# Designed miniproteins, single chains, continued (4): the designs that were tried, part 101

Each design is a single chain, and the fold is of that chain. pLDDT is the mean over its residues in the fold that is shown.

## One batch from the design tools (miniprotein)

Design m15500
Fold by ESMFold2-Fast:
Structure m15500 (fold): chain A 83 residues (1-83)
Amino acid sequence: MSGLEQLEEFVKMLKEGASLEELIKKLAKEENISEEDALKVLLTTLDYILKYSKNEKLKELAKILYDFVSKNLPQEVLDKYLS
């Protein structure tokens, strides 16, 4: 699946009322990784897209997801995975 398609699916899930836990569980199952690793992968991927992508649509979707995730996590967790 392309990164754009995956981010569009996650943003759609958020608009339909999905929790952060549901997003992380979905990513963990699709990638066959732990929920902790899925959260780290999500945060680092969003950070990478926001800093380095030239695709405006991808950056827009990444910003929506990053804003949602950052509001639903303690600052200590964000600092741990983005440091």
Scores: mean pLDDT 77

Design m15501
Fold by ESMFold2-Fast:
Structure m15501 (fold): chain A 65 residues (1-65)
Amino acid sequence: GAAERRAAIEEHGERLLRTGEPLNESDRVAMEVGRKLREIGDKVEEAIKLAKEKGLSLKEALKLI
C-alpha cells in the first residue's frame, strides 16, 4: 500500500546515505517525496499529479500545494 511505498522510498534513500554513495537527483527527489508523504499524506499525491499534468518538477509541484 501507500505506507509501504513510502517506507521503501525512505529505506532506499537511507541505504544510499549509509553506503556513502552520492545521491543523484532522482534519489534525492525520491527521499524527499517519501518524507513528505509521511508528513502531509494525500497532498503529496496531488503534487505528483500536478507535476505530471503540467510538466513541472516534483519539487515545484510540492511548493504549489
Scores: mean pLDDT 65

Design m15502
Fold by ESMFold2-Fast:
Structure m15502 (fold): chain A 79 residues (1-79)
Amino acid sequence: MVVEKVEELAKEALERMEKAKSLEEALEALREFLERLKPIAEEHLDSLSEEELKKLKEIDEEFLKAAKPILEALAAADA
């Protein structure tokens, strides 16, 4: 399922970001996540239901909510 694939990729990216020793490492994890998301989006965009789109938005919101403090903490440590 598309939603399940995106959720797994988001969890993997967050785990890598949490283990990152620098902002650069965290940003690389984020970049790899976005690169992996692109083909999934391209393949399934026309076939997604409104329910799946809503779940994807919830995953995106939760990802940003978790990722933002990690990136901010690493950026602050570098300042």
Scores: mean pLDDT 79

Design m15503
Fold by ESMFold2-Fast:
Structure m15503 (fold): chain A 74 residues (1-74)
Amino acid sequence: MLEEAIEEARRFAEEVLAEWKANPDIPYEDYLRRIAEKVKEIADKLGFTREQREELARAVLAPAKAIHDAAPAP
């Protein structure tokens, strides 16, 4: 179910983000890549359609992108 997939992916993203905040020496891009990989893995495992994959990605990656976008552009 898409809702369960979003919850699983969000849980993973929270863990990854907490790890990044505790040890910011690792580039933020590496954490974003990990989150994106998990989203793809969940979608592939559950046989999601393109629309479901897009919805899952938006629901999980949008908060991560918002954090990035809130930082001043270098």
Scores: mean pLDDT 71

Design m15504
Fold by ESMFold2-Fast:
Structure m15504 (fold): chain A 77 residues (1-77)
Amino acid sequence: VDVETRIIKSETSSGDPSVKPTDDSQASLVQRTRDGKTEYWLVSNSLLSEEERKKVEQKLLDYAKKQGLTVDGRRVS
């Protein structure tokens, strides 16, 4: 079954906009579309510390709320 995943927003624990996000230091708000159903998920990298994960997840939750999106679930990868 084909699942289309689209990254809507990515955040890092670093607030410095001059630093490019790396895959090992970020979490993302993703849109998943499967069989015409759209879901929104928080996906955190397992290499993030618990403190860093909480900070980036909170930023993504604030962003989702501002956009009127309901987060359907979360995953650590």
Scores: mean pLDDT 67

Design m15505
Fold by ESMFold2-Fast:
Structure m15505 (fold): chain A 68 residues (1-68)
Amino acid sequence: MIEPTEKMLEAIRAFTNGDEEKVEIVIRYLRGEITPEEAAKALKLPSPEVFEGMVRTLLEEIRREEEA
């Protein structure tokens, strides 16, 4: 379970073009409240692997920002 930081929230909002429903789905996934399959279905993505790939990319971008 990952609690999102303010930087993570900003990155997620930028990625979702400010779509608050999509932001909520990503946050719930990071908190371990939903599965990748549930998140992918809620976002109407073709597979849970696509959703996991998107989240992985977001986490790598956030990691770069947190590295001083």
Scores: mean pLDDT 74

Design m15506
Fold by ESMFold2-Fast:
Structure m15506 (fold): chain A 86 residues (1-86)
Amino acid sequence: MKEKSELVAKLVGLILRAIASIMEGNEEDAVRDIEAAKKTALKLKELGVDITPVINILRQIADMAEKYGLTKAAETARKAAEELES
């Protein structure tokens, strides 16, 4: 299914970009990409894709953001993981 493959590619790209933004200390870009990753993961969940690995990655991103002092990015990633578990 073309839509599912495109959403998976988009999600991976957003996750990698969020990690890069955290490493650069760019909290605004990290928050944006985490929120976009959450929305993309929700669409994949609606298509029947198991997003458990994505939830785990978002929790790891939250821990990483806290270590870098990016409190808003950490809170955004934790909230995204919680919303995806619902």
Scores: mean pLDDT 86

Design m15507
Fold by ESMFold2-Fast:
Structure m15507 (fold): chain A 88 residues (1-88)
Amino acid sequence: AEKLIEEAVKKIKEAAPNLSEEVLEEIRKMLEAVAKAAQTEDEEAARTVGAIAVREIGRLLREAGVSEKAVKEVTEVVREFIERLIEQ
């Protein structure tokens, strides 16, 4: 899962290049929580934790003043990450 997390964080940084390292680290921790749910529980748990992550990441980005276009791009990256993680 580490490679998928690194790829997602890179894409997020490309979509929202002005994000602070603190916000990026918080996002990384949320992605790690989704990966852990997929590994230690089941697909339904991963989807549930993933849905919470998408919602919370969107909220953090909007609070940080990120454009709605970039918020959409980042949340799409997170959704793709969840699906790729479940398909493995």
Scores: mean pLDDT 82

Design m15508
Fold by ESMFold2-Fast:
Structure m15508 (fold): chain A 73 residues (1-73)
Amino acid sequence: SLEEYKKELEELKEKTLKTIDENPDNLEIIHKAVGEFQKKAGEIIEEANDPELEKYVEKLAQEVEDHLNKVLS
């Protein structure tokens, strides 16, 4: 369901942010974590085929990007 996908995406985002926070000086780990987030979010979008979920993923991706820029600045 849409609710289950949103929960999965939030958990994926939180895991990604935690990995960034725990490894701020390791770009290889950061890039891998962000890549896994993008891959799994893309798979969820394809499975759900829901425009509301697509907007939700865009919001979460922006939050990950903003957090990355803040940590790496």
Scores: mean pLDDT 85

Design m15509
Fold by ESMFold2-Fast:
Structure m15509 (fold): chain A 105 residues (1-105)
Amino acid sequence: SDKEKLDNLIDLLNRAIDILTETEKRMLKEKAPKSDRRELVLQQASLTTELMLLYVKKKYNEPVSDEEIERIFKTIDETIATLRRLGYDEAAEQLEQLLEEYKKK
């Protein structure tokens, strides 16, 4: 159903944001450069924006388009690429697994 699709996307984005939050805590402990932490926070902002757009759709009973789903997937893929470039391969792998699990539903 449209409601299940929307709820599953909201869950996906919340779990993705949690991975980035834990990664930021790790970056602080490891004294990662401010520029690297800033890049991660910008990815958090992008994912949070997509999440807020889904909450608007839920509030107004609007369906999620295939174009919007592809945009969300692209944002997650860009986040995975950023994590790998910054050397956080484990977080990138967690996010890849989350996205793959979503696509199987």
Scores: mean pLDDT 90

Design m15510
Fold by ESMFold2-Fast:
Structure m15510 (fold): chain A 100 residues (1-100)
Amino acid sequence: YIELGIEDAKQLDDPEIQKLVIEIGKLLEENTEENYKKLVEKVKKVAELAVKQGTPEKTAKAGVATAEIYYEVTINKKDRKELLKKAAKELGIETLPEPA
C-alpha cells in the first residue's frame, strides 16, 4: 500500500525525502500513465535515500515493488494478486501490502 510507504518516509526527517513525498502525493491525484511513471521514479529515489539513512534494503525494495505493482494494475490492467505474490516471493516475504 503506497500510502503506508509515504507515512514511513515522513518519519525519516530528510528534507529531500519530504519533498519527494509531497510530489508523490500530487501525482496520485490523477490516474495517468505519465504520472505513474514519475511516481515509480520518485519512490525509487525515496528508497535509495531511506537505505542511506538505515532503512533495511528489503523494506525499501518492498516499497518500490508496491509502486511498480500499482502502476501495472492501474495503467496496464494486470492481475494485482499474481503480481503481489510474485514480488513477495522475490523479496523473501509472505505478503506485500495491496496497492491503493
Scores: mean pLDDT 63

Design m15511
Fold by ESMFold2-Fast:
Structure m15511 (fold): chain A 81 residues (1-81)
Amino acid sequence: AAAQAALEARRAERRKKLDEFLKTNPNITDEQKKIMRLSELLTELRRAPHPDIKAELVKLAEEFISNPEALEDFKAEIDRM
């Protein structure tokens, strides 16, 4: 419990720093910001495969991927990790 809470706190800090970086960089497009956030979450999942990270990736993908077949393929890929 304590170790998991510490890992979640570090993950939240990293996400906050990334979000602040993306918000303050005017030359990065909205699509590039989405790709960077998705890439960071995928990297976190590879390091520590937590269900919460999978859920965040799926939720972000639902906002980014408008094609339903591509979205289902992405969900299946994340579920296989």
Scores: mean pLDDT 72

Design m15512
Fold by ESMFold2-Fast:
Structure m15512 (fold): chain A 99 residues (1-99)
Amino acid sequence: FEELVEEAKRALEEIREELEELRELKEEAKKKGDEELAEWLEKQIEKFEEKLEELEKKLREGVEKKDEELVKEVLREAEILLGLVGIVIGVAKLVLSKL
């Protein structure tokens, strides 16, 4: 159980790091005058932050209740979220490379 909680915490930490990269890409888009990309990235960041907060809350609940299934759910959802954030980073970098 403790190992599973540690894995979930690491996954959530990786999402936080990728969200920081997205914030940097948003600022780069603003500097390059791509207001549409900057606005789109801002909306994506908001959605991802909301999901991350929900997962952090679920993880705390799973730890308090010793609910292994809830912690496993958090880990699965965190892996999906990490993949989605990575796709958005890739799209942003591709668009910015053309500016």
Scores: mean pLDDT 85

Design m15513
Fold by ESMFold2-Fast:
Structure m15513 (fold): chain A 90 residues (1-90)
Amino acid sequence: MTDNLLVQGLKSVGVEVTVSDDADVSGEIPPIPSTSYAVELLNSVKDTIVKLAKTKGKVTFSPEFLRLLNLYQNDQLVQQKVQEIVNSVK
């Protein structure tokens, strides 16, 4: 969790991050996960993350969402999308 790039990035710009099954940001893990799916999922939740970070200063993620992200944390496309979201909050 502390090593998740999105969580680390959001905390670095002053956003409080929590993890809960009753989350603001969640994602379903497909039967065959892929980099493409992880990027599409990040694209779908980007506006929600940015809005919550700017309006509440806090974002709650599901454990499943962070687990999916951790599977692809070394992927360049996922890293690029995470940086885009963090920069949008800054």
Scores: mean pLDDT 75

Design m15514
Fold by ESMFold2-Fast:
Order: structure tokens, then C-alpha cells, then sequence
Structure m15514 (fold): chain A 75 residues (1-75)
């Protein structure tokens, strides 16, 4: 369910790393892409943490937007 994926992402990400709106949008994109396996979500969460830590994008918001667009392109 959407809430289960949101809760999993909240548990895997550092507190405040993403807003609740970003967690919701990312969770919806994961469901739309069919990427609901725990191991896949854990990998995506690790990639988010790494991207935020390494500051590869101007903002966390821009990174998450790009990731959501990519996930939606898989349909």
C-alpha cells in the first residue's frame, strides 16, 4: 500500500532528508513503476542518501524530481 511504502522510506532516510510531500510523490512513482519490493526500495533509499551526501544536484528537491521523472518513464 501507499502508506506502507511511505513508512518504509521514512524509516530508511535520515530525519528531514525529504519532505512528506516528496515522500508521497516518490512512493506514488514507485507504485506506478511497479517497484514495490522491499529490497528495491532499500536500494533507492540508499541512492537518495548518497546523492544528498555527495551534493550531486543543486538541491534534494531537484534530485527527487529527476528520480520521480525517471521512475515514471519506466512505464
Amino acid sequence: SLEEIKELLRSLLPEGALSEEQITELSEALIAAGLTQKATIERIAQEIVEALRNKRFPSAEEYVKTLIEFLLSLR
Scores: mean pLDDT 77

Design m15515
Fold by ESMFold2-Fast:
Structure m15515 (fold): chain A 113 residues (1-113)
Amino acid sequence: MKRFEELAKQIKDAVDAVLAAVAPHATPEELARMQKVVDEIHKDIDNLVEAVKKGDFETAKKYLLQIEEKLVELKRIVDRIRHRLTPAQRAAVDAALQTIENNLFKIKLMLDF
């Protein structure tokens, strides 16, 4: 559990880092959509951790799939804004997205998924 919770926390922190880098360059409508997606990812991660703690791996896999779907939406919003970012902000976003992808892959392996 400790390693699982650490991986989950790193995904939440990385998602927040993406939002922080992109937010200053987003329109109010883009920011509202990103904030909603980020909030939903946080909730799904919390639900994923809770399901794993309970040994409910079917529910855990459901939340993992929802997290992946919401990350696709987040990436689509980021891609539309990417050209407005500084090189340093683009590097930070790319690093954060890589952390999310790597940690989700590790979580999938832990869940035999």
Scores: mean pLDDT 88

Design m15516
Fold by ESMFold2-Fast:
Structure m15516 (fold): chain A 79 residues (1-79)
Amino acid sequence: HMEKGLEAIREAEEKLLKIAEEKGELDEFMEEGARFVAAATYGADADAKASEEELEEMYKMAKRVAETFKWIEEKSAAA
């Protein structure tokens, strides 16, 4: 169960990072966002099946998380 979930997380993270690279949006914040979303999705349900549409939604979520991390970094730098 856990081993299968970890493999699914790794595969999802790789797919999300590839989408980011194709869009020219790959940076450290997007790497963190992709990792977070993959872990959140497959950590809760190791048997979750990511269709192309689900991967697109996961990518949008990862981008949103990346924007949040960037906002936190900017706030820390501004303080």
Scores: mean pLDDT 74

Design m15517
Fold by ESMFold2-Fast:
Structure m15517 (fold): chain A 100 residues (1-100)
Amino acid sequence: SKEELLERIDEYLERVDELIKEAKELLEKATDPEVKKELELTLRYLDDIRGELEELKRKVEAGELSEKEAEQRLTILGFRLLAAEGELYLAKRKIEKIKK
């Protein structure tokens, strides 16, 4: 349903905000210039995903997209979020390795 789609979009928006917060925290801890650059790239990627989720929400609310089209877009954005989470995990591991 439209209501269930909007709820799922809001859940993904909350996840993006959590990942942005984590990326910013890792960026403050990072000393390696390459790790900092990777985190900055991940932050830009997360900002792009957030913008696309906000636009998807607007289009769904306005009835500009079919439920199927909205679900397909949300699925792609979900995979992109998983990729960003993986990049943050790798950056965190690199920071921990440098501390030894």
Scores: mean pLDDT 86

Design m15518
Fold by ESMFold2-Fast:
Structure m15518 (fold): chain A 103 residues (1-103)
Amino acid sequence: MIVVSSGEDAKIVTIVVNGGIEAAEVARELAEERGFKVTEAEEIKNLPGWGGVVVEGMTAKEAEELAKEVAEKTGKSVGVYGTDTLDVSEGAENGKPIVGVVV
């Protein structure tokens, strides 16, 4: 039972997965199973073939662990940004990349 401490370590993160909405749905399900608030999986308009979700209350470590698990389960590349937008270009400009998992 992971108690996410609501504090300075809690972040809003965007998780993007190569493979569209179906691959991003794996990230949504895993985040929900871990007790995080997560948005519905959506296609990234500026990255054809990528899907994403926004997750609230994740630490950088939790985001890295989730990204690695998503990449392992899907066999797809995963990016994580410290932002609340599904525009990866805007997220990369306004949010710091936290994790990139390339398979």
Scores: mean pLDDT 68

Design m15519
Fold by ESMFold2-Fast:
Parts: C-alpha cells; sequence; structure tokens
Structure m15519 (fold): chain A 70 residues (1-70)
C-alpha cells in the first residue's frame, strides 16, 4: 500500500472511530450504521479489496471492544 493510501486508511478509521463512539453514546444505532456504510464506500473507492477487508476487520474488532466497554 502506498504512503498516501496508508494515510487515507488511517484518517478514515480515526474519523469512523470518533463518529461511531459519539453515536453509541447517544444510542443512535441508525447513525452508527450510516457511518460504517459511508466508511466502507470511501475505502472501496480508494483502496484495494484486500485493504478494504483488512480495514473492515479492524472496524469489527474496534466495535467489539467498544461494546465491552459500554
Amino acid sequence: MSPEQKELAERLFEELRRRVTEALERGDRDALRQHVQDFAKRAQENLSQDQVDELLRRVEEFLGELYERL
């Protein structure tokens, strides 16, 4: 993955983490679902399928950890 793609992937993931955390704190499951979908679309537009799959796996791990904390 190029440096630009790595930077984009990390920025997208950080933005998703923030938005998902805020939505969960409000109990807004529709916003959470929308943020995950928007993240997936943006990743697919800029990254290979393998990188998208890796990022989605990281998202699932993050959501699992977040639910355990709440």
Scores: mean pLDDT 77

Design m15520
Fold by ESMFold2-Fast:
Structure m15520 (fold): chain A 92 residues (1-92)
Amino acid sequence: SELEKALENLIDTVRYLGEKYGLPKELVDELIARLREIFESDKPVEEQRAAVDATLAELEAKLPSPEGRRFVRAVRAQADELLAIKEKERKK
């Protein structure tokens, strides 16, 4: 599905940027697992967005570096794209 493809693209982006910005592998892997849980759930888009925002806020607090902030910003943008796709599918 378009959602499954978008989720795999998000996860690939998280792995790539985590390595590029030199972030701890454990935090990157934890984020990937949490994003899968959120987006594979049958919860409403509004609840998934809130869960993403909470997860990224917690991660940003653990990564108070310019690289960490760039990483969180990029992941948030990709997650917002996935949430927009899900919202469109809900209306069809």
Scores: mean pLDDT 83

Design m15521
Fold by ESMFold2-Fast:
Structure m15521 (fold): chain A 84 residues (1-84)
Amino acid sequence: SRAARLEAALREAVERQAARNKAPQEVVDAALAQIPGLVQELLDAGVSDRIIDAVIEALLNPDPALLERLSEEVAPEVEELEKK
């Protein structure tokens, strides 16, 4: 399915960038946990097959922008842990 292909491409991109950047397991786990929600959000928005295919193509080329965005979404949780 398209959802499965997009999720697989997102996982591969995240893991590839995490390995390259020597990211902590906590960051990797948080990024991977966001993937199903992102896929569901895109599907719920009625994103067309062509757009999903384009996103998959972009993810197959290592793009740090996605990992950067996911890291920003996790940052508040990390900050709360550091505050204590």
Scores: mean pLDDT 68

Design m15522
Fold by ESMFold2-Fast:
Structure m15522 (fold): chain A 100 residues (1-100)
Amino acid sequence: EEFEKVVRRILKEIAKKYGKPLPKSLREFLENSTLEEKAEFVLYLRMALGLTDEQIRELLKKLGMSDEEIDEVLQRADELFEKRVAEGKLTPEAVERYRR
């Protein structure tokens, strides 16, 4: 339930940021989102819940993403993370949770 609540919150914030309708499910989001939106979702999810790379990969595979697409999303999420660290936009706790 905490996982579902966190996912729903993140999806709402991404929908707001990109001016899109709120997706009905995580699966619908992944089917209809850009690489940048998927990367931002992964970034926020890791910072909120401290999920490991392996846990994120397993989740995305179960939702129908290919290994190639997952690799692209994770790489882009890492690039966004380092940019936001450099800009001073992240708390030390969020940085630690992402780097687990």
Scores: mean pLDDT 82

Design m15523
Fold by ESMFold2-Fast:
Structure m15523 (fold): chain A 79 residues (1-79)
Amino acid sequence: MATQTLYALVPREKVDEAIARIKQAAAAHGATAEISVEPSSDPDQVLLKVRITAPDEATVQAAMDAIKAAVEALGGRVG
């Protein structure tokens, strides 16, 4: 089993959509995403801490790539 943490910065108005899309992207690749909302210095942005867990590193990487694409599609950034 492999685990990786990813941080995503998303527009405040898109946070619920981002959380739903992240969970869906992870599940589509056989991974689980645990999301916590972290404080951001920008009131128009929300920082999401995403913990991805999967059977192996290849599955984690596929889930991470899908999550990055989903976040970017909503105007967010991953870093």
Scores: mean pLDDT 84

Design m15524
Fold by ESMFold2-Fast:
Structure m15524 (fold): chain A 99 residues (1-99)
Amino acid sequence: SAAEVIALALRAIGLLIEAEKLIKEGKLREAIEKLREALEVVRELAKLDPALALRLAEQLLELAEELLKKAEELGDEEAAAEARELIAEARALIAELRA
């Protein structure tokens, strides 16, 4: 259990770091893929450590908001739509974990 928590946390953190770099580089399609993978890892982590999952979900929300801003700056309507979906999913997970 402790080893699984550490492994999932490190995977989520790595994916969030990669996503931030990709957003800054304007590689929005790849950034969306990393954020979607991170969300699934955070959902798995939530079953084992909801407090740690909450912190990572909050970081994912911040990056999804940065992704939306970058997508709007670049005029990428598809990436903007996917960013709004990620924001909604992250907010829903955060609300669930705070309950």
Scores: mean pLDDT 92

Design m15525
Fold by ESMFold2-Fast:
Structure m15525 (fold): chain A 82 residues (1-82)
Amino acid sequence: SMEEKLKQMKNLISAAVTLARMGDYELAIKYLEKAKKIAQSLFPNAEKTIKLFDEAIKAIKNGDIKKAEELLTEAMKEVEKL
């Protein structure tokens, strides 16, 4: 269901943040890419939301975990409007 997919996406985002804080950037990025795929499947026209996932992944690649968390929080707020 859509609700189950949303919960899966939120769990992947939460896990990715935890992994990034622990320094496991590779696994964090993998989890965010999975969350992004779920978001694209549920909301194919949500270009702003998808861009926020891409920017969060970029922030993690740069070691800016605070920026990644801020971007993911914004992405979740955008999802709640859809």
Scores: mean pLDDT 86

Design m15526
Fold by ESMFold2-Fast:
Structure m15526 (fold): chain A 79 residues (1-79)
Amino acid sequence: DVEAELQRLVDEAAARISAGADPEKVWQELAERAKAIPGVKSAEARVERLPDGSYRVTVKATLEDGSVVTASAVAPAPP
């Protein structure tokens, strides 16, 4: 299930950012991992800093049939 795998990757990425990982590094790794999912033709990752200091992590994947799946999570600001 591509949607479930994308959500898992996004949740993992958000947890890493909350633990103090570099958002740029997490963004790059997230994009690479999403592209590695079977059935995914292309994937884009975004990490957006929110006004409260948290980060929104989003992945948009285009499947081989042209379908688009999006998953997102919010990472609280690191302690």
Scores: mean pLDDT 79

Design m15527
Fold by ESMFold2-Fast:
Structure m15527 (fold): chain A 74 residues (1-74)
Amino acid sequence: RVPSLEEVEAQAEGLAVMLEFARRTRDPRLLEELRATRERLQAWADAHAGTPIGELLRAVAEEIEAALREIEAA
């Protein structure tokens, strides 16, 4: 199920906090959760390409990917 715009916005705020925790703690469970979330958001973004929801989902997925890449590179 594709989340609503409000759900995406709330999730983005929560994910920003989780990304900071992941960078500091490198908790394997948190990293797995973030990878799974990124994959789901990317799939939804593709399904809704060109819509405001799709744009937000893509931006959130990209932010998670960038953070995971940074953590894995360190």
Scores: mean pLDDT 75

Design m15528
Fold by ESMFold2-Fast:
Structure m15528 (fold): chain A 79 residues (1-79)
Amino acid sequence: MLIKIVAEAETPAKAEEMNRRLKAYSEKLGILVSSRTEGTTSEHLVEVETTSLATGWAIQSVGINLEVGGKSVRIEELP
């Protein structure tokens, strides 16, 4: 299944830091499809085979966002 994660930060620099950390984690898991930043927003698309991987990715994304001083994380399952 495809999962899109959108994380928002206070500054573009913090969005880039979120993007680097999320990208490193998704690459380590072998699930990264695409990652990008646009202004203060970091977007990630990952492909996961199990609900456990999806849950782990969601938890890690929230944790990284909190560590860098982010504002929000939105998680969407795509068709």
Scores: mean pLDDT 77

Design m15529
Fold by ESMFold2-Fast:
Structure m15529 (fold): chain A 60 residues (1-60)
Amino acid sequence: DQERLDEVLRRATELTQQARDAARQGDWVSYQRHLDELGRVVGQEEADDVRAQIDREVAS
């Protein structure tokens, strides 16, 4: 289970960074795609939290 958890966290970090990069570039199609994949990896609630975080950063 530990190895699986480490892999999930690594994947989630990468997807979060890709979503953030897409948002910075105004590529909302890629942004949504990365967040959808994040929701599949860590669940929709966590993906929604990441979306809210990035939206606040971009709006500032």
Scores: mean pLDDT 81

Design m15530
Fold by ESMFold2-Fast:
Formats: sequence, structure tokens, C-alpha cells
Structure m15530 (fold): chain A 80 residues (1-80)
Amino acid sequence: VEKEARELLEEFEERRKEIISELPNMSEEEQKEVLEQFKQEGKTLLDYLIKKKASESLIEEAKRELEKLIAELEKEIKKI
């Protein structure tokens, strides 16, 4: 589960990078929509780890990393 969680978090980080690269080509409405989609993807990742009975410490670490990545995307959107 720990290895799988790490791989999923890495994919989530790559997804954030892809979104940031596309932000200049998006309308303000599209930027808000993609941010909400990214938040939902993070929630789905956490729900998956909970369903897999990951340790509480692993879930808390994943939640912290997801919140950090989401906050970084929000900051990039606000700069535009």
C-alpha cells in the first residue's frame, strides 16, 4: 500500500504540473473548473487509500501532501 500510495501521489503531482502548463491557455472559468476537478481527484485518491486500509499515518501524510499540491495550484491560478 505504501508503494502504491507513493506512485499515486507522484501521478497527482505530474497532473498538477500538466494543469499549470495549460493554465495560460484556459479561461478563468476553465481554471476554476480544473481546480475543482483536481480537488476531486485528490479526494478520490484518499478514499482509495482508506478503502485499502492504509495506516492512519500514511493517510495523514497523503492528505498533507495532497493539500500542499492543491494549495500550490491555487496560488498559480491567483497569479494569472
Scores: mean pLDDT 79

Design m15531
Fold by ESMFold2-Fast:
Structure m15531 (fold): chain A 86 residues (1-86)
Amino acid sequence: MEIEVVATLVELPPSGSPRVVATASKTGKVGETVTLELEVDAGDKPRKAVLVVSVIKDGVPVSTTVTPLTLPAGKNTITVEVTLTE
Protein backbone atom coordinates (compact mmCIF):
# COMPACT_ATOMS: atom_id res chain seq x y z
CA MET A 1 0.00 0.00 0.00
CA GLU A 2 1.33 3.43 -0.92
CA ILE A 3 0.51 6.29 1.43
CA GLU A 4 0.76 10.01 0.65
CA VAL A 5 1.30 12.60 3.40
CA VAL A 6 0.44 16.23 2.57
CA ALA A 7 1.41 19.05 4.92
CA THR A 8 -0.03 22.53 4.33
CA LEU A 9 0.77 25.65 6.35
CA VAL A 10 -2.03 28.23 6.37
CA GLU A 11 -1.39 31.76 7.64
CA LEU A 12 -4.09 33.39 9.79
CA PRO A 13 -3.58 37.16 9.38
CA PRO A 14 -5.21 39.55 11.92
CA SER A 15 -7.21 40.96 9.01
CA GLY A 16 -8.12 39.22 5.75
CA SER A 17 -8.57 35.61 4.67
CA PRO A 18 -6.44 32.56 5.57
CA ARG A 19 -3.66 31.96 3.01
CA VAL A 20 -1.59 28.89 2.14
CA VAL A 21 2.06 29.92 2.65
CA ALA A 22 3.82 26.54 2.33
CA THR A 23 3.03 22.98 1.25
CA ALA A 24 4.96 19.72 1.01
CA SER A 25 4.05 16.12 0.20
CA LYS A 26 5.76 12.73 0.16
CA THR A 27 4.70 9.19 -0.68
CA GLY A 28 5.87 6.18 1.33
CA LYS A 29 4.99 2.58 2.13
CA VAL A 30 3.64 0.93 5.29
CA GLY A 31 6.42 0.72 7.88
CA GLU A 32 8.30 3.78 6.59
CA THR A 33 8.70 7.12 8.36
CA VAL A 34 8.11 10.13 6.12
CA THR A 35 9.70 13.48 7.02
CA LEU A 36 8.33 16.69 5.50
CA GLU A 37 9.92 20.12 5.91
CA LEU A 38 8.10 23.43 5.46
CA GLU A 39 10.07 26.69 5.33
CA VAL A 40 8.44 30.06 5.95
CA ASP A 41 9.75 33.55 6.71
CA ALA A 42 7.49 35.23 9.28
CA GLY A 43 9.31 38.57 8.83
CA ASP A 44 9.81 40.98 11.72
CA LYS A 45 6.86 39.79 13.87
CA PRO A 46 5.44 36.45 15.06
CA ARG A 47 2.55 35.16 12.90
CA LYS A 48 -0.39 32.86 13.64
CA ALA A 49 -0.89 29.83 11.41
CA VAL A 50 -2.39 26.36 11.29
CA LEU A 51 -0.61 23.21 10.11
CA VAL A 52 -2.88 20.81 8.18
CA VAL A 53 -1.54 17.27 7.76
CA SER A 54 -3.52 14.83 5.60
CA VAL A 55 -2.80 11.12 5.19
CA ILE A 56 -4.04 9.61 1.91
CA LYS A 57 -4.11 5.82 1.39
CA ASP A 58 -4.65 4.51 -2.16
CA GLY A 59 -6.08 7.91 -3.16
CA VAL A 60 -8.54 8.04 -0.22
CA PRO A 61 -8.02 10.61 2.58
CA VAL A 62 -8.09 8.65 5.86
CA SER A 63 -7.03 11.34 8.36
CA THR A 64 -6.57 15.10 8.57
CA THR A 65 -5.09 16.89 11.58
CA VAL A 66 -5.14 20.65 12.16
CA THR A 67 -2.59 22.10 14.60
CA PRO A 68 -2.55 25.79 15.58
CA LEU A 69 0.95 27.31 15.53
CA THR A 70 2.63 30.59 16.32
CA LEU A 71 5.54 31.18 13.95
CA PRO A 72 8.43 33.09 15.59
CA ALA A 73 9.79 36.15 13.80
CA GLY A 74 12.34 35.43 11.06
CA LYS A 75 12.92 32.20 9.18
CA ASN A 76 11.13 29.08 10.42
CA THR A 77 11.53 25.41 9.48
CA ILE A 78 8.63 23.17 10.49
CA THR A 79 9.39 19.43 10.48
CA VAL A 80 6.52 16.95 10.19
CA GLU A 81 7.34 13.29 10.85
CA VAL A 82 4.73 10.59 10.17
CA THR A 83 5.20 6.86 10.68
CA LEU A 84 3.13 5.07 8.05
CA THR A 85 0.86 2.29 9.32
CA GLU A 86 -1.93 0.20 7.78
Scores: mean pLDDT 81

Design m15532
Fold by ESMFold2-Fast:
Structure m15532 (fold): chain A 57 residues (1-57)
Amino acid sequence: APSPAELEAALLRAGTPPEAARIAGLQHQAGVSMGDLAARAAAAGFGPGAAALARWA
């Protein structure tokens, strides 16, 4: 599984806003699954970010 920092960096590279990427990293550190994080990113309109996270699901 990626570290929270690696997850945040992947979301930033996918064009996710910095605040949203940071929140996702904190949620991952709190134990939220990769599948749930990808679904949340997709629901927020961050399709490329969701696709990046889905590779770790």
Scores: mean pLDDT 81

Design m15533
Fold by ESMFold2-Fast:
Structure m15533 (fold): chain A 75 residues (1-75)
Amino acid sequence: EEERLLAAALVYGYIYVKNPEDLETAKKEAERVLSLTPEQAREVRDKVIEELSKMTPEERQKALELAFEFYEKLK
């Protein structure tokens, strides 16, 4: 469960930073991750971490802040 929550939070932050006007897409994609198996969620987490590493430090920081806010609401 924790792996899915973390992956969903990271997906939310990443998508919302890329599309700040489209909160609904970020929420829907995060909710989709919550329905995955733990193995699939780990794969998603790893892909998002890789994408975050390619961002500017400022974008990455904002994505992680948004991910943290989402994670706190889910736990």
Scores: mean pLDDT 82

